# Ledger of designs, part 106: designed miniproteins, single chains

Each design is a single chain, and the fold is of that chain. pLDDT is the mean over its residues in the fold that is shown.

## One batch from the design tools (miniprotein)

Design m3926
Fold by ESMFold2-Fast:
Structure m3926 (fold): chain A 96 residues (1-96)
Amino acid sequence: HPNVATSMNNLATVYQNQGKYNEAIKLYQQALAIRAKALGPNHPDVATSMNNLATVYQNQGRYNEAISLYEQALEIRAKALGPDHPDVATTRNNLI
């Protein structure tokens, strides 16, 4: 259920802020899987989950993994919402 995925993302953010990156990654991955199954892999909410997972990799200094996920999130949002949508601009800015 997408609402369960949102709660998992919120809990993962708490673990991330505590430096518990492995616990955060697990919850973000579960949220991503739930959203992809419920909404389809190209839904904007899936891109949001990818973006959140990318921030954990970035905090760990795993920049290549973070960039890959940010680029995937950007591609999904650009196709779903159009390239000029604010959510696409926000995702694009995270790549800088």
Scores: mean pLDDT 78

Design m3927
Fold by ESMFold2-Fast:
Structure m3927 (fold): chain A 87 residues (1-87)
Amino acid sequence: GADVEAAQKLLKDAKELLERAKEMLKKGTTKDNITEVIGLALRAIGLILDAERLLKKTTDPEAIKLAQEALKLAKEALELAMEALKK
């Protein structure tokens, strides 16, 4: 249903964000990429909030499982983006 579709989109967005965060961590933060790294962190926070909102509202077990996976990946992406800012 709609909740499963929303959770699938959150999971896709979280996977894409995590891969980008891994790339930025490898490069480290520079004058040329600091704005992008900050943007990744802010987007990760947005995905965390969206996943938590869906988890509070949905009773669909499939949507819950997918949203929990999206939340985990979005939190990992945030941690990697924050680590990139330390470099």
Scores: mean pLDDT 85

Design m3928
Fold by ESMFold2-Fast:
Structure m3928 (fold): chain A 72 residues (1-72)
Amino acid sequence: LTVVVEPASLVSEAERAAIAEAARAMGFTGTVAVTVSVEDGRVVASVASSSPASPEQLAELSARATEILNAS
């Protein structure tokens, strides 16, 4: 599993590793692309996967990534 984050400057290596563990725990394989944005003064993550994933799995991983990024 490979996690790519854009922009990389907004995410620490520890945060990226935590997102990778969450994705692995959910059964994601291949490449997971995380796009980080700021919405309503809060950091939000959007996730795309190179492997097949349901909209529910993508939404759950996006929520987990968002939680990880706002825990800093």
Scores: mean pLDDT 78

Design m3929
Fold by ESMFold2-Fast:
Structure m3929 (fold): chain A 57 residues (1-57)
Amino acid sequence: EVKEMAEKIRELLENEEYELAVDAAKGAVEKFPDSEELKELLREALEKLGKTEEAAK
């Protein structure tokens, strides 16, 4: 379900698991390509990953 996938992605973002959040969001968008909510979460996850000082850790 879109809502369940969105909730998991948000949980990963809250836990600062940005790489996992991006991977989960990509998979969710692939399964539900018409979901704007999942596309927005993917964009947010990518922004968070790009802004982290630990992205290259």
Scores: mean pLDDT 75

Design m3930
Fold by ESMFold2-Fast:
Structure m3930 (fold): chain A 64 residues (1-64)
Amino acid sequence: MSVILRVAIHELRTEFGLSEEQIEEIIELAKKTKDPEEVAKLLVSYGLSEEDALKIARGIVEGV
């Protein structure tokens, strides 16, 4: 796992309170689509702002 992906997972878990199941769903979506906008939409549905979701989604997609 890349450092970027590991940092993003840590932030989702500690700052946004996402479950391991939600985090795994986000990672699988990123691997399948490689599209930060699609990943950001899922993050917004889990309670992140559009700005935070897009920043984190870019890190996840880059890290997978």
Scores: mean pLDDT 83

Design m3931
Fold by ESMFold2-Fast:
Structure m3931 (fold): chain A 58 residues (1-58)
Amino acid sequence: MLEEIKEILIKAGVSEGVAEAVVETLEEFGITPEIIENLVDGLRSAGKIEAAEAVAKI
């Protein structure tokens, strides 16, 4: 489950380090909409629209 999320993020152009941090955070706190929204907002602000869209689909 978490490995699939990591693969989706990496395929969308998210760096491996960011994808790993996301998976570790979700494993510790559970899949939280607020964490996903924060990542989406951060990626959009950085101009990584495709990665933000992929994260939003989680």
Scores: mean pLDDT 72

Design m3932
Fold by ESMFold2-Fast:
Structure m3932 (fold): chain A 68 residues (1-68)
Amino acid sequence: SAAERTRRLVEEVAKRIGFSVATLSETARLLGISRELLATLIKQHADEIREHARNAAELAKLILELIG
């Protein structure tokens, strides 16, 4: 299902950048974007996110810079 694919993608990218799934879900809600969109953006920019985002606030800021 689409929901299962989104869950797996969120789990994959959370592990890749060293954050919890709960933190990513909260970040998506705070930014007003879908969990799928947030996870896709993280997957595309994982190396930059790992270098620059040390916490949820820095992650949110970097995602905002990526989407304008």
Scores: mean pLDDT 82

Design m3933
Fold by ESMFold2-Fast:
Parts: structure tokens; C-alpha cells; sequence
Structure m3933 (fold): chain A 99 residues (1-99)
């Protein structure tokens, strides 16, 4: 079994790729671009916690990111919703795997 740190790191890498896609879909939409920026800041905070060996801090930041994604979902475009739902699933699976 991979360690909690390895599981969280893999989840963060997947989320990074999804954020690149979400950023592409947010072009020309200032509200969506602001949401992407907030999600990038949260992901950077989670990566910093992981770099410090702070598993609990990384999980807490991912839970904050999950709440932000769920709040953004109703106002997102259909294409953005698909990426947001994949990000939500990724965070839920990642947190469940380390609990």
C-alpha cells in the first residue's frame, strides 16, 4: 500500500492537471478565472503542507478545496461542470484513501 503522503501527492498531481484544463475552459470568463485562481492557491497550500510532511494539513486544505468546488458547480458551464465533478471525485477518493 502506498503511504498517505504518496496517496495525497498523487491526488495533488491529478488535481494540477485538471486545473490546467479548467483554466483553459475559463478563458474569457473573469468569474471562472477568479475561481481557478482560488483553486490554484488552495492546491499550492496543500502541496506546501505535503512538502512539510503535514498530512493532516494537506487533508484539511483539500477539504476546503472540495467545499470551493461544490460551491462553484451550480454557476459553471457544462464543460466546466464536467472538470469540476472530476476534481470533486478525485479529492473525495484521495481523502477516503488516507482515512
Amino acid sequence: MPSPLQILTAGAQRLSGLLVELSRLARGDPEAQARVNELMDLLDEAIQALSAGDVAGAVATLERMLAALEAALPSASEEQQAVLEEMIATIRETIAAVR
Scores: mean pLDDT 85

Design m3934
Fold by ESMFold2-Fast:
Structure m3934 (fold): chain A 79 residues (1-79)
Amino acid sequence: SEIEELLEEVRRLAEEAKEAHDAGDYETAARKLEEAARKLEELAELLAKDPSLADLAELLREGAERARELARKLRELAA
């Protein structure tokens, strides 16, 4: 349930980031991606408690880092 809730939050935040980007609101899009990255890190930490899911947890951490990189680039476009 907690995993399902975090996945739904990530999906919602990604959709909100897309909507903000489409509206030209790069600052809001960046913030939403940063929030999604935090949720991905939280999900990775939960999954990492099971050693059999360590590779998946690492993939989610990489996803969070990529989301933060995209957010940084969007903030540059907002300037």
Scores: mean pLDDT 87

Design m3935
Fold by ESMFold2-Fast:
Structure m3935 (fold): chain A 110 residues (1-110)
Amino acid sequence: LGAATGLIAQGRYEEAIRSMDEVLARDPRNAGAYTNRGLAYYKAGDYEKAIEDFDKALELDPTYVSAYTNRGLAYYKLGDYEKALEYFDKALELNPSNERARQNKERVRS
């Protein structure tokens, strides 16, 4: 996970995706690995694949606040503002002090 985070920070998204593929081959129920691979897809501009990975993360851990926030961001990039707001609201239901979800919700409305 740490190695993939570093690759994402460097803009090496394809390598981050391959790293997460290796993690998921060993541990196919790793919600964090799906979230990190989804984030790499999101940053690479592949919003639909990002949403697929965030969906898998939420199937495994429906309380994973980061996956709701990132799923909302991906829908926002696709122009689906209604779904973006739904997922930011879900993140805020789970953690009302989630500043990122609040800021993202305001961004959609502004």
Scores: mean pLDDT 81

Design m3936
Fold by ESMFold2-Fast:
Structure m3936 (fold): chain A 75 residues (1-75)
Amino acid sequence: MGLEHLVLKELEEKVEEAKKVLEEKNLEDKEELIKELEEKLEETKKVMNDPTASREEKLKAKEELLKFVKEAIEK
């Protein structure tokens, strides 16, 4: 089994938690932020599940998603 499956599960859990945090906040753009989180997660899943993607590309996609999650919940 690929390491990618475990990483994706962790990323999905982090995004789900971030969505819950955003839903509880009274932010003007929270709906847009939630949509962007979902779109970024889907992009990351595509890279992580691509057998032609390099390890470096998969790590970068993971890091970019985690950075976006952090920036979204810090608003």
Scores: mean pLDDT 77

Design m3937
Fold by ESMFold2-Fast:
Structure m3937 (fold): chain A 56 residues (1-56)
Amino acid sequence: SMDDLKKSLIEGAKSQLDLGVSEEKVFSSLKATLVFLGMSEKEAEETAKEIVEEAK
């Protein structure tokens, strides 16, 4: 489900931030992943921002 996907992406983002990957790089990777999965550029940007904020 989308909720399960979002939870997985949040956990992945937390792990990357804990490893010292910058917030900007995590955001860019998430946005690219969401676009690949079929989200529009705007939806992917908004969703990636939400995931990064939840991961901090």
Scores: mean pLDDT 86

Design m3938
Fold by ESMFold2-Fast:
Structure m3938 (fold): chain A 62 residues (1-62)
Amino acid sequence: SDLERGEAYVARGIALARAGDLEGANRYGAGGVTLLQSAGHDERAAASAAEVRAAMDEVRAR
């Protein structure tokens, strides 16, 4: 389902951000957020987008 795939993509995006792959983090994070929005989970999509951004910002601050 789009919900399950969206959650998996967000988790992968966060993991890639923490590994220093900001390009991969943006790709999977944005893809996951779009899938969550398509599944009607707008609040979860917004929270997931914030988590991906926070992980990317943390790595950039290192």
Scores: mean pLDDT 85

Design m3939
Fold by ESMFold2-Fast:
Structure m3939 (fold): chain A 63 residues (1-63)
Amino acid sequence: SLKELAREAVLLRMRKIALEAERFVKERAGITLSPEEQARLEKELKELEERVKKLEEEIKKLE
């Protein structure tokens, strides 16, 4: 349903924000992510963004 798609999109956006905030806090605390850890995080963030975009397009198709 439209409501379920909207809820999923919000939850995915919230998760993306949480991951970005965690990265910011770690960087400020002087915690260095390895290149592998950074690549994994970037992939997760990109996947979340793509999922949100897909859900937003499905919502547009409904109305």
Scores: mean pLDDT 80

Design m3940
Fold by ESMFold2-Fast:
Structure m3940 (fold): chain A 84 residues (1-84)
Amino acid sequence: VEAAREAKDAEAAARLAEEHARKAIEAAKAGNLEEARRHAEEAAEAVKAYLELGLGMPEEEAREAAERALRTLVAHAEALAKEA
């Protein structure tokens, strides 16, 4: 059934978002801003997928929400890197 498949895909996307967000923060704390940005971008893409599959958000709205999340995560990572 479609709902069960969408739930499975959404769960996978949520796990990817969590993993990449964690790696972005770890890279930022280590002062590796390039790695932090890469993982932040991957986390944002996973958030977009989760919003589309898990919450049924239209692609455009999900992209906008993911872009805002990316901007916030990058700013946080840059702040952490400056303190490293």
Scores: mean pLDDT 76

Design m3941
Fold by ESMFold2-Fast:
Structure m3941 (fold): chain A 61 residues (1-61)
Amino acid sequence: APKVLLIAGNNPEKIEEALKLAKEKGYDKVIILEGATPEEARRVAEELRALGYDVDLINAD
């Protein structure tokens, strides 16, 4: 399954760290949810998993 890193938050430093991790771990896609709540981020992750994606979620607040 395609690997997706879902980054939720608006902290630029934490987003940058998560983007570096995505490159190092070879994720197929990266999605940034700026200003998303943890609940909204979880819902998006569940929807992507239902579509057949392998999703990891990182909090960047």
Scores: mean pLDDT 84

Design m3942
Fold by ESMFold2-Fast:
Structure m3942 (fold): chain A 115 residues (1-115)
Amino acid sequence: SKKAEERREELLKKLKEILKIEDDEEFKEEFIKLLREYGVSEEIIEFLEKSDPLTIRAVTLELIELLSLPPEELKEILENTKETLEDVEKIKDPIERGKKLAKLIAKELLPEALE
């Protein structure tokens, strides 16, 4: 779908702009605001609001990487993502937690990639 590709490109551009924010609190607020605009679930948003800045930055970097992949590679990664939000909450390393959370967010942002 051309509309899905345009949505992906616009989201990627906005994420790259947010990545330039040096202040951790402003970064977190703008990132969460963007995800709310794109319809990410309340459960994930609440998890992000309680997350540390390192986890938030790791999520953003991984989302940029995932959204930059060819559609076929992204689909394979998302189809192989078995973890739930509860599983992600058990991850103690903030960077690993952020990377897994990014995959759950990508599944909600690009449901068409799973068909």
Scores: mean pLDDT 83

Design m3943
Fold by ESMFold2-Fast:
Structure m3943 (fold): chain A 55 residues (1-55)
Amino acid sequence: AEIIIGDRVYEQVSGLTFKDVETGEVYTFASWAELVQWLEQKQKELGAPTVVVRL
């Protein structure tokens, strides 16, 4: 799966672990709720009007 926020792409590595395709930075979340909080925060930081999830 991929998560797209503005022009940033986060590729699923395994489970709730995602990698920023541009920077190579890896993010691991303990729960779905933590992932959702991170998405909301990143969307605000990047000024993105939409978040796209591709399975």
Scores: mean pLDDT 81

Design m3944
Fold by ESMFold2-Fast:
Structure m3944 (fold): chain A 74 residues (1-74)
Amino acid sequence: SMEELEEKLEQLLVLAYILRQQGASPEEVARRVVERARELGVPDEALRKAVEEAQKKGILSEEEARALFELLDR
């Protein structure tokens, strides 16, 4: 459902925050978030949209968003 997808996307953004607080690089944050998103069955398109919105809201840094987009582009 859309609600389950939204909860998964929120969990992925929380994961990014935790990894950043632990000193992970933007590339490591991106790698771990994409890996977890795929484990959870989150579509790449849904993750892209969530990353765009999170960057716009200041939840993700420009560097983290860029690294995420590079991985989603292959």
Scores: mean pLDDT 87

Design m3945
Fold by ESMFold2-Fast:
Structure m3945 (fold): chain A 71 residues (1-71)
Amino acid sequence: MVEELRERGLELARRLREVAERLAADPDDEEARREAEELSREIEEVIERLKEVGGEETALEAGKEVLAIIR
């Protein structure tokens, strides 16, 4: 369970990174902006779920990995 949620969070982070690059190239891409909003929401949900099943420390580790990908 925890490993699956972590994998999902990282996958969502990579997709968000791709969308962020698209927005950097074309700031008027409203579709990309909406997609970024959706991905951010899903990442937040995954982190909260990780906190519930794996504990606060597990969620913090996953959050750091997500930030490293999207930064």
Scores: mean pLDDT 80

Design m3946
Fold by ESMFold2-Fast:
Parts: C-alpha cells; sequence; structure tokens
Structure m3946 (fold): chain A 74 residues (1-74)
C-alpha cells in the first residue's frame, strides 16, 4: 500500500462525506486536492467514476460536472 494512494483514498472519502452533507464548497476543494496528487491515468479512472455518480444523482450533476472539469484541466 503506497502512502500517496492512501492519501488519495482519504481525500475521496472526505469528498463523499462533503457531498452527503451538502457541503459542495468542500467537495470542490477536495477535488482540487485530488487533482494535484493523481496521475493523468488515475484522473481518467476517477472521471469515469464521477460520470456514473452524476447519472445516479442527476440533481447533483452540476457539482460532478465541475469536479470532472477540474480533473480534466489538471
Amino acid sequence: METREERAVRLMERFLRALEEGNYDEAIQAAKELAKVLTPEERERLIAGFRDLAAEHPELKEVYDEIIRILEEA
């Protein structure tokens, strides 16, 4: 288990908690931090996951679209 991988997992966990709490500003912040620690390949995999989450939560698609954009820009 890599230290950087564990950090990415923790950031993802915090991101999901922020979304559950409706704390979208913190979710966006966590996405920006994730973009800094992930490789381009890892970002592509994460983007695919967020696209699935956007389909599951259509009312939150704007938040997921913004997160995808942040990851795409990195």
Scores: mean pLDDT 78

Design m3947
Fold by ESMFold2-Fast:
Structure m3947 (fold): chain A 63 residues (1-63)
Amino acid sequence: MDAVLESLRRTVEYDPKLAEELYRRAKELEDSDPRKAAQLYTAGGILEAARDIAEKLLAEYEK
């Protein structure tokens, strides 16, 4: 139980900052490597979706 709760907290902690860094890197690569930029935007979107799910689960566990 504790391991699941800690995993959810880590996912929420990592995803917002990591997604932001991926988006920043993607924007920097748009001019030099548009394919890699597209991949980074996609990865950031996946991480944001995972964060939203983890946030909802974490809120339910705290009740």
Scores: mean pLDDT 73

Design m3948
Fold by ESMFold2-Fast:
Structure m3948 (fold): chain A 85 residues (1-85)
Amino acid sequence: MAEETIRELERLLEEARRAADEGDYERAAELLEEAARLLEENREAVVEYLMREYGLSREEAEEAVERAIERLRALAEELRRKAEE
């Protein structure tokens, strides 16, 4: 279900925030990459969820999911650079 995917995304983002707060940037990056992967694997379910809950068109929902994946990956890359410092 889309709600289960959203709940798992929230859990991953919460864990990533805690890891980053503790200075574990490598773990935070891994969790954000896992969140992006979860969105990719469940793209259709998330698109349908956004259409139902927010009244987005399919095109708008697909764009929103793609943008979210790109942002998560970009943030993971930034945190990974921090871990190497």
Scores: mean pLDDT 84

Design m3949
Fold by ESMFold2-Fast:
Structure m3949 (fold): chain A 61 residues (1-61)
Amino acid sequence: TKELRELVLRLIAVKLKIIGLEYELELYKDDPEKVAELEKEIEELKKEAEELEKEIEELEK
Protein backbone atom coordinates (compact mmCIF):
# COMPACT_ATOMS: atom_id res chain seq x y z
CA THR A 1 0.00 0.00 0.00
CA LYS A 2 0.99 3.66 -0.32
CA GLU A 3 0.96 4.00 3.49
CA LEU A 4 3.39 1.08 3.92
CA ARG A 5 5.78 2.59 1.34
CA GLU A 6 5.70 6.00 3.08
CA LEU A 7 6.44 4.40 6.48
CA VAL A 8 9.33 2.30 5.09
CA LEU A 9 10.89 5.35 3.39
CA ARG A 10 10.49 7.39 6.60
CA LEU A 11 12.14 4.60 8.64
CA ILE A 12 15.09 4.52 6.21
CA ALA A 13 15.42 8.32 6.45
CA VAL A 14 15.33 8.22 10.28
CA LYS A 15 17.98 5.45 10.41
CA LEU A 16 20.24 7.45 8.07
CA LYS A 17 19.84 10.53 10.30
CA ILE A 18 20.84 8.43 13.35
CA ILE A 19 24.00 7.26 11.54
CA GLY A 20 24.87 10.88 10.68
CA LEU A 21 24.35 12.03 14.27
CA GLU A 22 26.41 9.11 15.65
CA TYR A 23 29.21 10.26 13.32
CA GLU A 24 28.88 13.83 14.69
CA LEU A 25 28.91 12.43 18.24
CA GLU A 26 32.34 10.89 17.50
CA LEU A 27 33.60 14.21 16.04
CA TYR A 28 32.43 16.25 19.07
CA LYS A 29 33.23 13.66 21.78
CA ASP A 30 35.46 16.16 23.68
CA ASP A 31 32.58 18.69 24.00
CA PRO A 32 30.29 17.43 26.82
CA GLU A 33 27.52 19.99 26.08
CA LYS A 34 27.43 19.05 22.39
CA VAL A 35 27.60 15.32 23.27
CA ALA A 36 24.55 15.68 25.57
CA GLU A 37 22.63 17.55 22.83
CA LEU A 38 23.47 14.93 20.16
CA GLU A 39 22.67 11.99 22.50
CA LYS A 40 19.23 13.50 23.23
CA GLU A 41 18.54 13.93 19.49
CA ILE A 42 19.70 10.35 18.75
CA GLU A 43 17.45 9.01 21.57
CA GLU A 44 14.42 10.85 20.12
CA LEU A 45 15.13 9.51 16.61
CA LYS A 46 15.54 5.95 17.96
CA LYS A 47 12.10 6.24 19.61
CA GLU A 48 10.67 7.47 16.29
CA ALA A 49 12.27 4.49 14.48
CA GLU A 50 10.76 2.04 17.03
CA GLU A 51 7.26 3.53 16.52
CA LEU A 52 7.66 3.37 12.72
CA GLU A 53 8.80 -0.29 12.89
CA LYS A 54 5.72 -1.08 15.04
CA GLU A 55 3.38 0.63 12.53
CA ILE A 56 5.00 -1.23 9.61
CA GLU A 57 4.61 -4.57 11.45
CA GLU A 58 0.90 -3.86 12.11
CA LEU A 59 0.31 -3.04 8.41
CA GLU A 60 2.08 -6.27 7.27
CA LYS A 61 -0.50 -8.39 9.13
Scores: mean pLDDT 83

Design m3950
Fold by ESMFold2-Fast:
Structure m3950 (fold): chain A 89 residues (1-89)
Amino acid sequence: DEVKELIEKGEEAEKKGDYKKAIEYYLKAAKILLEKSKERELSKEEEELLEYALNKAERLAIEHGIKSEELLELSVEYGVRLLKEAVLK
């Protein structure tokens, strides 16, 4: 599973203190899952992995002062999707 492999690489980079690379791997995983969500409903596991990857990238960016336009873009896309599902039911 490419998504799980990217998350594992992110965790390995994080453990090594390579926070910028960790964020890049987590965002790659999140992007794949968000693209899949446009074509079909995500499984519970895929939704949990998406939330995990975005939360990890956000935490590392804030804690280490790392700027990422891709993180902002993907976080907005995820938040809008959640809001639509919550209020348009």
Scores: mean pLDDT 85

Design m3951
Fold by ESMFold2-Fast:
Structure m3951 (fold): chain A 86 residues (1-86)
Amino acid sequence: MTLKIVIKNADEVAKKLAEERAKGLREGGKEVELSVDGDTVTITIGNAEVGDMFSAIALGGELFAAGKKTTTTVDGDTVTITVEPG
């Protein structure tokens, strides 16, 4: 399936974590496209499996561990991680 991981209100820490996730996914054999539009980062996985959806949710936990507050929502094939202030 195609899976989209969308990070909203991404600061430079969130952007770096998204880049590291995209690199790891590519090294694992996934077809990954990374797009940055202002403070929104989108990771698109063209050959995603169901397990990759839980990996997307784990990225929200990585942001929280880096000192960011996040809200994660899932809508079909899209996982949206919103970075919240303070």
Scores: mean pLDDT 80

Design m3952
Fold by ESMFold2-Fast:
Structure m3952 (fold): chain A 94 residues (1-94)
Amino acid sequence: SLDERIKAMIAELQEAYKRGIEEALRLLAERAEELARELEESDPERARVARLLAEAARRAVENGATEEALRAAVEEMLPRAEEEYERLERERKE
């Protein structure tokens, strides 16, 4: 399901943060952007969540994939992506 894909991307971002691997972050950013493009017309709200994940990954890479850059990007963007995902799930249950 779409929700499973978003959860998988969040988990991958958390793992990339723990390892601090630049290539993993670049791959996550590309995959998240690809998902956002696929979802743009059919599910723009979930496309937004995917873009937030891509932004977090790209920001970490742009800052040289240092431990500090990874921490800052994850701390800023991941909670927003998680909150947006939870909001969408709540609206679906209404």
Scores: mean pLDDT 72

Design m3953
Fold by ESMFold2-Fast:
Structure m3953 (fold): chain A 64 residues (1-64)
Amino acid sequence: ATLVAETDLSPVQLAALKRDLEEAFPDAEVRVEGNRITVTAPNDEQADAIAEALRKAGATVTRV
């Protein structure tokens, strides 16, 4: 499952969020492109958990 998140975070905050997501979800692929984070989760359960983590960080999350 793929998630796309848009954020108002600074580059430093985005780098920290990417690290936190990679530590919490090591089987997920996290990519940062400007103010956008794209996460490819290995299953729907991890995708739901990652979406909640992204929303908690203040991101607007779309599942694609």
Scores: mean pLDDT 81

Design m3954
Fold by ESMFold2-Fast:
Structure m3954 (fold): chain A 81 residues (1-81)
Amino acid sequence: SDLVDENDRIGERFQRIVELAKEDPEKAAEELRRLMLEYGVPESVAQELADRFLASRDDPDALAKVMQEASQLILDQITKK
């Protein structure tokens, strides 16, 4: 019910996904896709961002941009009427 608390939880899940990508990048990309789907992001959009995340795993700046875009998409779904 508190958007700040929900955003913090999403941030923690994103941090876990980034850490997982160092050990298992394919699993990390799948977890990101599932997170986006859980919050109502369309499958095609979630898959595109997960693919970009996997492609960007060794580039911290590109990863940050993908994560920011995923975060914004999830936030847009949470704030939907």
Scores: mean pLDDT 78

Design m3955
Fold by ESMFold2-Fast:
Structure m3955 (fold): chain A 57 residues (1-57)
Amino acid sequence: EELRRLAVEYRRLALEYQAKANMAKIKGDEETANKYKELSEKYQRLADEIEALRDAL
């Protein structure tokens, strides 16, 4: 159950950072947009890894 909750939180963070990246891009701050995009991708990967671990159990 904790792994499921953690995966959901990481998915939420990934979406939040993706939204922040899009907003920064609209404002013309490409450096900040890229940083938030990297964070979004990081949390997406972490969520995928946790889900894979759960499926293996």
Scores: mean pLDDT 83

Design m3956
Fold by ESMFold2-Fast:
Structure m3956 (fold): chain A 60 residues (1-60)
Amino acid sequence: MVVGVAEEGGVRVTATRTGDRLEVRVEGEGTPEQIERAVEHARRVAELLAKRAEALRAAE
């Protein structure tokens, strides 16, 4: 399980990836564009961390 967090204009987005499932939580207030950017950023961070964790586990 990996978690990515992003903040944009008072909006905090937490993306949690568990296997093939991605859950996104949005907290705070912002414009739709700020929310979209925060969601995209958190998703990308969670995906990058998941790939790194897989590579590290394969090395152990």
Scores: mean pLDDT 73

Design m3957
Fold by ESMFold2-Fast:
Structure m3957 (fold): chain A 76 residues (1-76)
Amino acid sequence: SLENEINAGVAYVASAVARLGADIAERKGDTKASELYRKAAEKFEQAAQAYLNGDTETGEKLFEEGRKLMREADKL
């Protein structure tokens, strides 16, 4: 569906942002933040794949897990 394709695109963008966050955190010596951003990126990539496979429910769960990890990293 168009919605799943758009959601997959959003998830891929979120993954790219999370990877950038991980790289910045690592350069600053924030190892814990870097690890959380990397985990978030992985969750967003998994969400994108779920959306592309038509598994909207799994995609939504994985995307929310990624967002939770991003919020944890941002608070460090």
Scores: mean pLDDT 90

Design m3958
Fold by ESMFold2-Fast:
Structure m3958 (fold): chain A 110 residues (1-110)
Amino acid sequence: AASAAELAALEERLRRGEAKGEHVFLDVEAGDRPPDEEERRALERLVEEARRAARELGERLGVPGIALASFSEDAESAEVAIEGLRRGLEEALRAGAVGTGGTGSRAVAA
């Protein structure tokens, strides 16, 4: 299923009040080194952007949501990290729509 369908399903659930406190969560792994200061700043902006996106969605539906992002980058630049975070958000929403499946980070060996 495409992430667009999963986002639409989440939006409809929020509108019905079935997901009053659901989170939009992003977790991007595959970092064999800690991010430097520049990458950390990019990550902080991405986390804020994710939070805003979820909040705006909740506001449009009358049900505020929360977006949380956790990121460990294997990318060489902050710009690549931005794209990775967006794809990670898409995957996180897809996983959330599917259900629980047991909490656990995906294999860090990507």
Scores: mean pLDDT 45

Design m3959
Fold by ESMFold2-Fast:
Structure m3959 (fold): chain A 70 residues (1-70)
Amino acid sequence: MELSDEQASQIAKKVHDELGLSPLATTKLANLLLKGESVEKIAEEVSRLDGKDKEKVKKAISKALKELGI
């Protein structure tokens, strides 16, 4: 699915707010969403940058997508 810049930014903000992501990880998350990368790959890259649990990142992304109707 192609996301708009606004949708990708909203998802990244929701995940940032839930997990306390760094600005770098938040920007990376938005960019990977815009590229249409899988939730699995996005969670792996974001968890690696911030030392977060990968499964928690995956759940936060999935929750944000559902909240935006995506």
Scores: mean pLDDT 82

Design m3960
Fold by ESMFold2-Fast:
Structure m3960 (fold): chain A 86 residues (1-86)
Amino acid sequence: SALDRAEFEAAEVAALAAMAAWITGSEKAREAAELLERAVELIRAGDLEGALELARRAAELLAEDPRLSNVARRAREVAERIEALV
């Protein structure tokens, strides 16, 4: 259940980052969406350490753009949730 929640939330934030990239044209949001999509794949594969690294990187990229502050916060929450499972 905790693992399922981490996977679901990572996928949700990936979709939000992709939408933000489309709306704003932000390269950082596009890269973050790709990292979070890969994090979902790693969670499914059982590589929680790899997923955590990608989620942390995505949160860092999103935090660099003030327009993406809400998505950055949610990416940090995903990283914290994955960290609790490592």
Scores: mean pLDDT 90

Design m3961
Fold by ESMFold2-Fast:
Structure m3961 (fold): chain A 100 residues (1-100)
Amino acid sequence: MPKVTLSGVPAEVAAGSSVTVSMTVSNAGDKTWKVTLSMINLETGQVTLVGEATIGPGDHTVTFTISNLTGGVTYKFVASAENLETGETGETASATLKVV
């Protein structure tokens, strides 16, 4: 099962700022995995797909830049990995960002 980690998410950011999130996937083995970064608006429960990538064997880092975040909202970023052949899901990583 791959391990997914998130970095680059600050605890707080000003409205109109951009945030660059790095998703590192390790222990992918010899399988192909779809990795997905989602953003959840914690006020409304709305889920937005930030991006996805298909990765092969080894360790990989994918970066996503998010802009136009709404002031006054707290977002939760969730990174996940899914095996494209079996539908098996890896461990998820999450981080919370408050926009002021």
Scores: mean pLDDT 79

Design m3962
Fold by ESMFold2-Fast:
Structure m3962 (fold): chain A 55 residues (1-55)
Amino acid sequence: MKEEARREVEEALERYERGDPSAPEELQRAISRAIKAEDYESVEEAHQRLNELAS
């Protein structure tokens, strides 16, 4: 049920790490979808990951 939202978040984070210019927008959309799917764990992981990666 929530696996698709989690996968979208993971893929967007990978692209963000690679410096893909579209990745920030895709990541925001993926997080929004995860919230709608009530996948709070994926949202938490995304924020945690961004804290480690984004500078």
Scores: mean pLDDT 73

